# Ledger of designs, part 59: designed miniproteins, single chains, continued (3)

Each design is a single chain, and the fold is of that chain. pLDDT is the mean over its residues in the fold that is shown.

## One batch from the design tools (miniprotein)

Design m10045
Fold by ESMFold2-Fast:
Structure m10045 (fold): chain A 69 residues (1-69)
Amino acid sequence: SNLEESLRDSEAGTPAAREALRALGEPPRTDEERHARSSAMTAAGTKAIEEARRRRLEEELGREPEPEP
């Protein structure tokens, strides 16, 4: 099953599970986010997703990240 389903099933009642579900609730936009989501099974995986998203946002705001298609 999808990793988000596993998180909901195993830790649905904990604060850690809620944070993980928030991070995984949205579809990934970048390859890094997709990889982080696929690997995320715990709170550590949630941090990886958040870090990947923050990095993407910083690149969009701080640099000229419009690469060639």
Scores: mean pLDDT 57

Design m10046
Fold by ESMFold2-Fast:
Structure m10046 (fold): chain A 98 residues (1-98)
Amino acid sequence: KYNELLEKFGEWLRDPSKKLSKEDLEKLKELVEAVKNRDVKKVEELVGEEAGKELEEGYKLLEETLASDPAFKERYEKQLELLEKLLELLEKLLKELE
């Protein structure tokens, strides 16, 4: 489900003539926000229990790695900045569909 949504978004970025629905953009925005905020329950609601479990395990490993690896922490902080920029882009796209 989330993989299909990300594939559609990737296709749209390469070929903007391909249609993304308002529903797809809203769902993608909610998913990105949930992942950024580490909201496992919200991810489970949006894309299913298996994805939520994977993220819960991932967040546990992330906390351990962030505590022990400063280089990884720096890379993670840069990824959070990219997620914020993605959220801003999704907000603009949603406004254009209004």
Scores: mean pLDDT 72

Design m10047
Fold by ESMFold2-Fast:
Structure m10047 (fold): chain A 81 residues (1-81)
Amino acid sequence: MENAYKLLKERFERILGQPLSERQLEQIRALSEHFTESQIRQLSLSELSLLTGMMLAESPVEEILEQARRFLERVRERRRR
């Protein structure tokens, strides 16, 4: 859990080019509880950028979680070739 949180925070801060707000850190914490470090590493830069855009648009955390789950499902489908 702690490693997943740190990895998400670092990656999102790099995409934004700025520190995350307290609200955004709460959303990152929620995501880190639902995904492993390995799953987070499977997300592409494009997929992370879309999730970052949802955070900037103040999307509910449940919508961000659902989108991340869809990205991970697509990763699994691509690897089953």
Scores: mean pLDDT 76

Design m10048
Fold by ESMFold2-Fast:
Structure m10048 (fold): chain A 82 residues (1-82)
Amino acid sequence: LEKAVEEVEKRVEEALARALEVGDVERLSDETRADIALYVQKRGAEGDPEAVALGEELESAPEDEVRRRLAEYAVARHLAER
């Protein structure tokens, strides 16, 4: 289980690095956005209040807003880590 989660985290890190390199997170593929969604869910499960609040907000949001918000959150977290 933990190993599978680490694989998802690595994919998200690679996807975020590519998105930052091109400067456009909204142009991420559907597969990459799905990986970002899993990353946000994992962060919420670990007790990150921003991830929990984002998940609750997005339960009723339009699909395009969900994708944008997830990408923005993941990028902000990645940049804050730097």
Scores: mean pLDDT 63

Design m10049
Fold by ESMFold2-Fast:
Structure m10049 (fold): chain A 70 residues (1-70)
Amino acid sequence: DKEKEEAAKELMKENLERGKKLAERTGNYDMSYFAAYGTALTMDEFHANTGKQGTEAFKRIEEEAKAREA
């Protein structure tokens, strides 16, 4: 369905924006964070599926960042 494809692309755009905000918020600019965000988004763009995998990847990175901040 075309509507589902458009929704998936919008989700990938949100994932990119969330990744940027997470890096700004945590102040952690090491290469691991940027590599993970870049890889997840590239895979989502190439596969153009649900984008859910990208969202889960960002969620895991965010949870790990929270654990380190605590």
Scores: mean pLDDT 54

Design m10050
Fold by ESMFold2-Fast:
Structure m10050 (fold): chain A 111 residues (1-111)
Amino acid sequence: DPEAVAAQQALQERRQTLAENILKGAEESAEELRKLGKEETADRVLELAKKAAEAILAGDWKKAAKYYAEALTLDISVFLKDPSKLDEVREAIEEIMEEIAKELEAQEAQL
């Protein structure tokens, strides 16, 4: 079935593009964090983004959302003046990432 072959190719291309975009964004964030002297934070952001990208390629959207939310939370934490707000920020990011992951998974089901 030519439509099934096209759908499989489209799914693979979408996952690859999203994974590459996440990694590129994380590399840019890590470079900026290193300029601020936050080398360990930069390394952790990259590690988490790589795990998120691997999860996207595997179609594990829940795992991808979790790792990417942790990466974004860690990046934002460097700019928070009030550390008591970190848990509130983490919860908000986790909710947004889970919603996006569910929408992306639903879009794949329509291919």
Scores: mean pLDDT 86

Design m10051
Fold by ESMFold2-Fast:
Structure m10051 (fold): chain A 87 residues (1-87)
Amino acid sequence: MEKFEEQVEKIKKLIEEIRELSKQLPEEEKERALKEAENYEKMLEALKKEYEKNNGELSPVEWAVLTVLLSGAYFEVKRLKKLIERQ
């Protein structure tokens, strides 16, 4: 469904932004940011699999996980931008 696909696209864009921002960070923070991006991709793939398994249906808990992923990725982008601006 479009709503799920739109949220997936937003999360993918945030993950890519984390990767781009990581290029401006010291090596330790860069490695951490890249591992967070990998974690978000893994969790997103798991949600996509559940969505396909349930013929385009997610439980309220699964929708909550999608919302947590979107928020988590968004706040990570904000955290990295703030870190770059202060260094």
Scores: mean pLDDT 82

Design m10052
Fold by ESMFold2-Fast:
Structure m10052 (fold): chain A 84 residues (1-84)
Amino acid sequence: MVKVETFVGPNGVRVTVTVSGSTTIITVEGLSEEQARQLADYAMQKYGADVVVEGGTVRITLFGRSERDGLLIGRELTRLADSL
């Protein structure tokens, strides 16, 4: 089963979370390049995530997480990214 959720922070950061089995892909948009690098570093350190940065867009891939955990992480990253 594939689950897709979109979160939008009050400062306009948009986060799309796609969960397929135990794989979670989180795409964060609306960041500066500096904010994108800060978010990427955080995700790599905290979650051991595979991260790709393209300008103000960050794609974060997590393996071995449940749908619930993936969505919770997406919500946490939305709050963090929107506060950068």
Scores: mean pLDDT 82

Design m10053
Fold by ESMFold2-Fast:
Structure m10053 (fold): chain A 56 residues (1-56)
Amino acid sequence: SLSIVARKAIEELEKEGYEDARTAVNEAVARFGVTDYDELVELAKKLIEERKKIEE
């Protein structure tokens, strides 16, 4: 189930100390249709870093 994959990705990112993990994972799924766990984690990390650059 996609919801289980997304939940695990959010948990892993939060465990690693990433901010806005839930928002980034949900955005990756909604905008890019990513369903693979490894790809979802990597894309969410990129989205978090891009958002940080825009805010600073």
Scores: mean pLDDT 77

Design m10054
Fold by ESMFold2-Fast:
Structure m10054 (fold): chain A 73 residues (1-73)
Amino acid sequence: SPEQLAQEVAQAREEFAKLSLEELEALIAQLERLREYFKTHPAPPGWSKEETLALVDALLEVAREVLAEKKAA
């Protein structure tokens, strides 16, 4: 649901805020690889490809925002 997705995004933001700059950069690289993987491979069981890519994109956006905030501080 949209409410559950918003809660997951908020939780991810809290967890990513606890990471170092190096850990965040590594996470972003991992999420980018995962995004490319799911463009050409089947989604996890119980998930659509659209849902999987939307979640990865949302997590990438949050990770990049948190990284930018930490670099600005």
Scores: mean pLDDT 81

Design m10055
Fold by ESMFold2-Fast:
Structure m10055 (fold): chain A 69 residues (1-69)
Amino acid sequence: LGNPISARLQAPGQTPGANELPGTVLSIRSTYAGDMADIYIPSLNRTVTLSAKDAQGLKPGDKVLVTFE
């Protein structure tokens, strides 16, 4: 897997597509570079960070699919 590039809401029963992993939004935080979304991915046992513009409309607790390059 490459770097994370975007995240979207996972619909109930939706299967991850190619290069997508399910995760959960932990937090949205404000930084010098703009708002950042921190997303936990259980299959990798790690948290990935995306610009909030690449994770639009997401909030803490959301179930998401993260796309990797």
Scores: mean pLDDT 79

Design m10056
Fold by ESMFold2-Fast:
Structure m10056 (fold): chain A 81 residues (1-81)
Amino acid sequence: SLEEAQQAADDLLATAREAIENVKKTIDKGTPEQAKRAAETLRSVAEAAETGAQQYPSVRDRLEKAAEEMRKLAEEVEKKI
């Protein structure tokens, strides 16, 4: 249903926001191993957001922007290793 699709999209955006916030809180305090895992998590959630953008046109721009932010943050995390 449209309601279920909207809820799934909103849940995905919430997951992306939580991933970004968690990494931002730990980026300067983690071990190299934690930084690598954080970058891998951000890329995984970004891929899910990119897939969701293709499935949910109503939130496509929001999901694509979240995916771009997560990929850029992953690159920043990796540069600190």
Scores: mean pLDDT 78

Design m10057
Fold by ESMFold2-Fast:
Structure m10057 (fold): chain A 65 residues (1-65)
Amino acid sequence: SSELRERIRELARELRENELDLERVKEIGQELVKLAGEYAGPVAALVAEREVQELIERGKRLLEE
């Protein structure tokens, strides 16, 4: 599953590079959570979801404040 690992790393990179584009972050985040859940299980999906939520909140804070 080197392909999965590379895909997850790429998505995580895109999240960081596009952190102020909240719509893009949500799209990438949904894909990341899905891949984490499908291949690493529900706990991994929950961890990924929390990380994505934190990035969204940080982006909102920067845009609103």
Scores: mean pLDDT 74

Design m10058
Fold by ESMFold2-Fast:
Structure m10058 (fold): chain A 100 residues (1-100)
Amino acid sequence: SNTEEINQKALDYWQKIIDANEPVPLEEFKKELLELYRSDPRFKDASDEQLERLVENSIKRMLREGLLERDPKDPSKIRLSEKGKEHVERARALQEERRA
């Protein structure tokens, strides 16, 4: 389904961040999340301003929850924490189980 394809695209993006194992520019991360939200049927009627707010709020929440952390050497960059990596791994396992 379209929802499964979008979930897979999100998981694939998260996996790219994990595999790189290096900080990603926050602005690049925001652009990727915005693209994922734009392709999500749940947000089909959302304006650009609404989608941008959703992205900002999602990033703030992930930082607050300790799933993302800022790079100490360059605060314009973020990385997935160990907790964030575990969260992505669990989400991927659940997605694969649903396909089986």
Scores: mean pLDDT 76

Design m10059
Fold by ESMFold2-Fast:
Structure m10059 (fold): chain A 140 residues (1-140)
Amino acid sequence: SIDELMEKTAEGDLVALTQLEIEVRDELEKILAIKDVEERIKKAEEAMFSKDPKVAAAGTLALSYLADTEGEKYLDQILKAIEEGLKKESKSAAVAAVLIVRYSPNKEMREGVKKIAKELLPKVKDPEVARILKIAVGKK
């Protein structure tokens, strides 16, 4: 299932990440085809709140990809998208936070997401979201 692939991806399974990218490719490509970067970030953020698990996972992967490719110019916008997602206790936003902290080449992006995750973790009520955020902040 998409939910199982999202969980394994958060835990560091690169095979699960690859399979997730294959499963959500059509939805991911729709987001990444948006020419305006600000609209692309906004669409990735909106997708993370979808009740459709494929759309939500595509939003997670799109925001993680944008953090890698656009993170230097759009740092504040991407950090704000993560913060808003985590405030709403989105599992998709929590997985995006883990992927950015673990894999982003931009140190400021990694440190910014980790700081947001640390500050919001004590306020999270959803046990699954809390578990994923503990991975992002380096807690067991």
Scores: mean pLDDT 89

Design m10060
Fold by ESMFold2-Fast:
Structure m10060 (fold): chain A 81 residues (1-81)
Amino acid sequence: MEELAKELEEKELELRKEALADPSKREELLEEFQEFVKKNREGLKELIRKEAEEEGIKLTDEEIEEMVELIETEMVKRLLE
């Protein structure tokens, strides 16, 4: 589970570096990143749930869904900027 978080972070950094080197590929790289996030959405939900439990926070399934959406939105923004 923690490996997924690191893999996601490494993927973001790699794609961002490629986008900076060749801005014409930015759209394709963004699509690739969004596909990666969609494939790992359930893993992200489990990661959020586990982290919350370790901190003693009780999250509902709805709150976890909202957190995933916020993370996805922020990661897309970071990749674009």
Scores: mean pLDDT 73

Design m10061
Fold by ESMFold2-Fast:
Formats: C-alpha cells, structure tokens, sequence
Structure m10061 (fold): chain A 86 residues (1-86)
C-alpha cells in the first residue's frame, strides 16, 4: 500500500506541474484531479481496500455536484483522504 500511496502523490504532483507549464485552465486541472482520484480509488479497490476506495469515490461525487470548488478546496479534500489512507 505504501508504494501505491507514493505513486498517487507523484502522479498528482507531476500532473499539477505539467498543467501549470501548459497554462491549463482551472476546469482542466479539476478534470485531471478527478481522473487521478478515480484511478487511485480503482487501484485501492483492486488491493481489497474497498472502504477507502468508496470514500474517495464519495468525495469525487461531492466535488462533481459542486462545480465551483476551488483548486485549493479540492486539494485539501484529497490530502485529507490521503491522510486517512495512511
């Protein structure tokens, strides 16, 4: 599980850096963040951590129902779930 956590953090950092370098819009950054969170949820589910995967999915659903969340708000929620996964 630790290797998967490190991989998720690295992917999120790389994606953020690339999007900033490309001048991507906030909406594009949000879509990439949702996709990375969905990938993390699926990987945790494959490892049998179904409760953690469901919690990540529930937050993705909440985010999608609140289209005006800032990048900072979304990031804070993702970090909170990452801490719960540790």
Amino acid sequence: MEELEEKFVQQADEAEAQLKAQGASDAEKDQVAIQLAQQAAEEYKKLGADKLAKKIQAIIDLYQNKPKWSDEELRAKIEAYRAELA
Scores: mean pLDDT 66

Design m10062
Fold by ESMFold2-Fast:
Structure m10062 (fold): chain A 96 residues (1-96)
Amino acid sequence: KQERIDELIEKARELNDGALVSVLERLKQSGLDIPDEVLEHLERAIEALKKNDYETAAEHLQRAADILRPYDPVLAGALRDIAETLKLEYELKKKK
């Protein structure tokens, strides 16, 4: 799991997503034995972001946040905030 989180942090840095990097670094430092489903959703969210698929990325981040909430509600909230921001950006790009 540690190596998977490190890989996610590196990919988020390549995307220049400072908010996501911050959340992932906090997740690493927490030492929590989180479900693999959280990591799978984070991996899928990053893949979607690389494709500029903000809607899919937001859905995966929201699902990761929902699963993470009983383990770390503050960190889950941060993931949800990122998902909400992506949804807003997607709607704004449709209007432009």
Scores: mean pLDDT 79

Design m10063
Fold by ESMFold2-Fast:
Structure m10063 (fold): chain A 99 residues (1-99)
Amino acid sequence: DPMREALEALRAGDYDRALALFREAIRRSEEVRAMFALAYELRREGKLDLQKLLDALADRYGLPRLPEVTPEQAAVLEEVMEYARRLLDERTREAELNR
């Protein structure tokens, strides 16, 4: 499961591996892509706490919650959310062009 592996890599401090695995999960799953794209919009509006996002993901994938989000973990999550938003926008444009 690329989401579980991405979260484990993020916890271990393997940020390059975490980013690659999150991007893979976003490419493979419309649900995961939509979730992170929504998180991007909420974060931009100041309505998303990254700790709460990580807690929800930990609960969903059966991992222990982190006591805090490090700046390096936050940077990975910001890139992941932006990637999901860009991919969703690209797919929306493709759907409009194929009407």
Scores: mean pLDDT 83

Design m10064
Fold by ESMFold2-Fast:
Structure m10064 (fold): chain A 85 residues (1-85)
Amino acid sequence: KEEFEKVLEEFREKLKKAKSLAEQKRYLAEALGELEKLAIKESRNKEEYNKLFKEYVEELKKLLKELGAPEELIEAVDKALETVL
């Protein structure tokens, strides 16, 4: 939980400082990778992993919408969710 909040906080700060869509996409990919690592670390099996990663990615999507992020970033998050289905 604490590690999850830290990933979102670091992503939020990086996104605010990003000067291009390419930088925003890079930071998003980094955040998604960290969330995947956390979900793997905190889950005991594939079912727990799928549930936890989905919860983390949905919270990241909420943050992107709150910050008024470009549609391209929202699409990248939706594609990440497809990989767990």
Scores: mean pLDDT 79

Design m10065
Fold by ESMFold2-Fast:
Structure m10065 (fold): chain A 95 residues (1-95)
Amino acid sequence: SMEEELKRAYEEGYKLGKEKVKKAIKEGVLTKEDLEEIIKKNKEYLEELKKLEKSGELKPALESNNGNTGVPGRLALAYQLGYLEGAKEAAEEAL
């Protein structure tokens, strides 16, 4: 079902976003300032995406000029929301 696909997309995004930030922290490539910037930017971007979702303007913005992406805007949004939340949470936990 579409609801199960949306949940799966969010969960996959969340997992990847969290793992990517945690890996970068373990590798010593992120400073305290970088972590603060990740939190700030991801928070701002989450607010922007939630606004676009509410307005119904998001779907056209997530499609290629040729319409050949094959990915529904709703699934792409769910994944992206998950990714941003996961990355933000990992950065917050590291501070």
Scores: mean pLDDT 75

Design m10066
Fold by ESMFold2-Fast:
Structure m10066 (fold): chain A 75 residues (1-75)
Amino acid sequence: AVEEQKEQIQQLRKELATVSNPEEYANILMQLAQLELPDDQAQALVEEINKAYDAGADLATLQKVYNQKLLELEK
């Protein structure tokens, strides 16, 4: 249900605050993308996160990429 999905999103966002490993951080961001967006937009965001991670992005950069792309796709 919608309420359970919102709880899962909040839980994942809380986990982002405690994760220090870029790989784990990227994986959580990709999970959030899949929960928050339609399949085609989720794929686009996941690809953007993977590109940033492959380029050696730190947690702050991964978060910035996620937030900027999510904002663009949700408008």
Scores: mean pLDDT 79

Design m10067
Fold by ESMFold2-Fast:
Structure m10067 (fold): chain A 97 residues (1-97)
Amino acid sequence: TAEERARALEEALASPDPEVRIAAAVESATLPRAAQERLTPALSRVAVEDPSPEVRHAAVVTLGALGLPAARPALEEAAKDPSPLVAAAAEAALDRL
């Protein structure tokens, strides 16, 4: 079940619909730790590369909540984001790692 949910969320993070990508990022925080670790590469890519600042913000906030050290490089890059909202969220997430 958790493995199937992680696969579904990986697919949802690549959805053409930004609302679906936001929901997938937020839902990632509700999964068991092993599933969160599996999702960290996809969440890290979304946090840095997603065209929507709202989606990047959701991914950054989620990565900060997970507190996984593997997210540090993506959070450091997101701290340079042209959106002040995304950059501030990344700074806050890094302070908690």
Scores: mean pLDDT 87

Design m10068
Fold by ESMFold2-Fast:
Structure m10068 (fold): chain A 87 residues (1-87)
Amino acid sequence: SMEDIERIRELAEKFIELAKKDVEEARKVAKELMELLSKHVSESQLTKVDAAAVMAIVSAEEGNEEELERALEILRRLVDKVLEQLE
């Protein structure tokens, strides 16, 4: 639905912002994003988004800014591809 498309975009942007500021809140947003995406994408696509989100969380916890930015860019590209496929 259009509402799910807008919510996916909102959750992805919120995750990207929170991964840099509040890792615990980012984990909660990632869980909500993954649950919503599971209604619209293949298990393979879902696994890729989850892996990028996990990498971002781990990198943020370790203070690895370079790897965090790479993981967030991967997540953004994967979500954008999903949104293009959904319309």
Scores: mean pLDDT 87

Design m10069
Fold by ESMFold2-Fast:
Structure m10069 (fold): chain A 61 residues (1-61)
Amino acid sequence: MEETRERVLRMKQALDASLKGLPPEEREKLRQQFLDAVRQRVEKEYGKEAADEILAEIEKA
């Protein structure tokens, strides 16, 4: 799980960098799609608690 958490955080950082310069509405839409995809994948593989932990870290970062 730790390796997956690191990957997700790096992907989020890369996404945020790519979104700089897009209108706020588009940035929020793409961020929500990313968060939804992460939640669904992590919940299926590691359970809801693991998904909540990863999402909380992403939101804090």
Scores: mean pLDDT 76

Design m10070
Fold by ESMFold2-Fast:
Structure m10070 (fold): chain A 103 residues (1-103)
Amino acid sequence: MDVVYTALIRVTLTAPAGTTLTVTVKVKSSAEVVETSAAVSHRGEVLALGTSKTNVVELTFTAPEPGEYRVGVAVKLASKPESVTADVYVDGELVGTEELVPA
C-alpha cells in the first residue's frame, strides 16, 4: 500500500530578476521511492513543477526577483519509512534539507 510524505522547504535566492535557475530535489528514504513530485513557488505563484519515477526531480525556471521561494516536495513510497528526507540543490549547491512528514 503506497504512502505519501511531504515537505515544504523555504529557500532564499539572491539571483537577479530574469536569472534561469535549476532546482534539484533528491529524496533519501528507508522505503522504496515509487514517485517524487516537486514544485517551486514564489508569492503563491507556481513557477515550475515536475514528477519522476525516481528519487530525483529537476526543475528549471526563471526567477522573477531575489527573495524567499518555496520548494514543495511530495514522495510516494511503497511502504511506511523509518526516515525520509529531501535535499534541495540550486545550480548544484545544497541550499536546504528537510524531513518529510505523512500527508
Scores: mean pLDDT 86

Design m10071
Fold by ESMFold2-Fast:
Structure m10071 (fold): chain A 86 residues (1-86)
Amino acid sequence: LSELRRETAIAITAARVALVGAQIDPNADPELVRKAEEKLKEAITLAKQADEAYENGDFETARSLYEEAIKLAKEAIDLANKAVEA
């Protein structure tokens, strides 16, 4: 679970970097940038909930929330990358 927590932090960091790259690109698709922002916000929220579950000893809930946060962070990366392809 500690490894999954670390993977979640890495995925969110990568998503933040990708999103910043898309936000500063004047040719980026603004709709895809907005969708990437929404997915990243959801990922951060779930990661926070996962951390709370982990601290409370609810390791099964924490695992599920970290896995969902990683998925959303990856979706944010894909959307941000697609925005700069437009």
Scores: mean pLDDT 87

Design m10072
Fold by ESMFold2-Fast:
Structure m10072 (fold): chain A 51 residues (1-51)
Amino acid sequence: GNYESMVILREKIKKGEEPSVLLLSGAYPVADDFLSDEELAKFKELVKKYS
């Protein structure tokens, strides 16, 4: 689900690992509610990179 995708994405960002496009898509609907401003900025950069 979206929440599970968020948890996995957050861990990958913290570890500097490359997330999949599927993981980014799964996290997108809930990213603003769960990510800090700093994490959300990294998420937006990843979306731009893989879009």
Scores: mean pLDDT 74

Design m10073
Fold by ESMFold2-Fast:
Structure m10073 (fold): chain A 67 residues (1-67)
Amino acid sequence: MEVEVEVVGMDGDKVVAKINGETVTGVRSGRVIFVSGGPEWLKGHAIRLEGEAEVGARLKGEVVGEV
């Protein structure tokens, strides 16, 4: 499932992002964000980004079904 990603903040590997306008928290590894907090349909999922996660970046991502 394709989603819109806005990276709001980063602290090391910790990320705060908006996914389709919903605020999520997670951990970044490369171009993947593992969602640890936020709406239930994203929590426990990975989001694969089209590019590098940088503060203020607006990217497309895909929700990967690893729960």
Scores: mean pLDDT 80

Design m10074
Fold by ESMFold2-Fast:
Structure m10074 (fold): chain A 73 residues (1-73)
Amino acid sequence: MLKLEEVDENKVKEAAVEALKKAYPDKEFKVEDLTLRGLRKTSKGFLAAVEYEGEVYLVGLDENLNVVSISLP
């Protein structure tokens, strides 16, 4: 299992962008426009708080950095 300090922030942002494009197909998400506001370890993987155009999204990730959930705060 990856430790929090071993997580590649760019991989998290790329996974978040792919999942956000599927959840919100009318929005044009780009990795360079996404800000990682926070990343924390959970019992099941990680939770990332990402900001795009002033909106915050909560992205749940498993231990392999696969996106398992997207929600608004």
Scores: mean pLDDT 77

Design m10075
Fold by ESMFold2-Fast:
Structure m10075 (fold): chain A 111 residues (1-111)
Amino acid sequence: SKEIEELLNEYEEKNSDEKVSQNLTVLITILSDDTKLPPGSEYLFNADVEEVEDEEEYNKKVKQEIAKKFVETLKKDPSSVEYIPVEIEKKDVEKLKKELIELLEKHLSEA
């Protein structure tokens, strides 16, 4: 999606490479198929999630809402994107953007 790519380019321009690398890495990890989110993960991202009994369906719904909320935040105020600090490893921001776009498209298209 060209729109998401353009939003991420604006986000990168307005924020430091370290902040961008950190936030994109966290979001890629969260949206990865290999990552299991515990109950209550929605509160860390201000995501509204319908009560679902099935753990796999819960993870799918939470990731969809996190992806949606991230895109909405980028549209409104890119500078307000903040995640819990983790130790920052120097990473290629362009590679991270590409990986995140693929994950965002996957979760948003499955909604």
Scores: mean pLDDT 69

Design m10076
Fold by ESMFold2-Fast:
Structure m10076 (fold): chain A 61 residues (1-61)
Amino acid sequence: MSSLESQISSLNSQISSLVSQLNSAINNGDTSSFNKTLKQIQDKLKQLDALEKQKEALKKS
């Protein structure tokens, strides 16, 4: 239970950092960094969705 919540918190922190990097890339016109960061955000969001579904199932049991 606490490990799952720790993973969710870690992913949220990582996503926040990536969003900041994405905004910097936009402001600097860095298309390469923008595309790389966007893909990383999408990958982390998929992991977050999977973990949140596990958390919901765990609380229902």
Scores: mean pLDDT 81

Design m10077
Fold by ESMFold2-Fast:
Structure m10077 (fold): chain A 103 residues (1-103)
Amino acid sequence: MTLKEIVKLARKKKEELLNLVDSGAPFEEIKRAMKEFFEELIKAIKEADVTPEQLKNLLLYASYLANEIVLKASKRISRDEFLELMNLAEEYIKKLKKVVEEK
């Protein structure tokens, strides 16, 4: 999988997740969709034939996408649910960083 294909996948999945938030989906569905988004992205990065510099850029991009999702959801969910999503995003970014460092 190329860098361009991973970026396209991440963008498509982000748009789907943001639309889910805008549709008024229950918190549990948003949380599940965010988990699925990161799992798909981790899988794509593991299978990617990309340079260490491109991997660092992908990690930075994933962090920006996570922030956009959490910020948008924060307007529609409770404070406790927001903290739960933030912690989930931080855990997945940490997993992504480890995958990048081990590749």
Scores: mean pLDDT 81

Design m10078
Fold by ESMFold2-Fast:
Structure m10078 (fold): chain A 80 residues (1-80)
Amino acid sequence: MEELIRLLREAAATAAKEEGLEATDEQIETAARMLEKAAELGGEEARELILEALRAAAAGDWARAAEYEAQLRELMDKVL
C-alpha cells in the first residue's frame, strides 16, 4: 500500500508537469486501494505489473505504462 501511494504520487507529479493535471490526496488514496485490491486478486504477477506501470508513468514513459496496464487487464480477466 505505502509503495503504491508513493509511486502514484510520483506518477501524478510527472503528469502535472507534462499535462498540468492535478490529483488530490483522496484520488491517489482511492487509486492505491483499487490497485492493492487488484494485486490481492491477481497475486504476485498482478502486483509486479502494477508497480512496473506506475514506475513507467513516474518516468514519463506513458507508452510503456499503457503496455503494462494492458497486460494487467489480460491477467485480471483470466483470474476473474
Scores: mean pLDDT 76

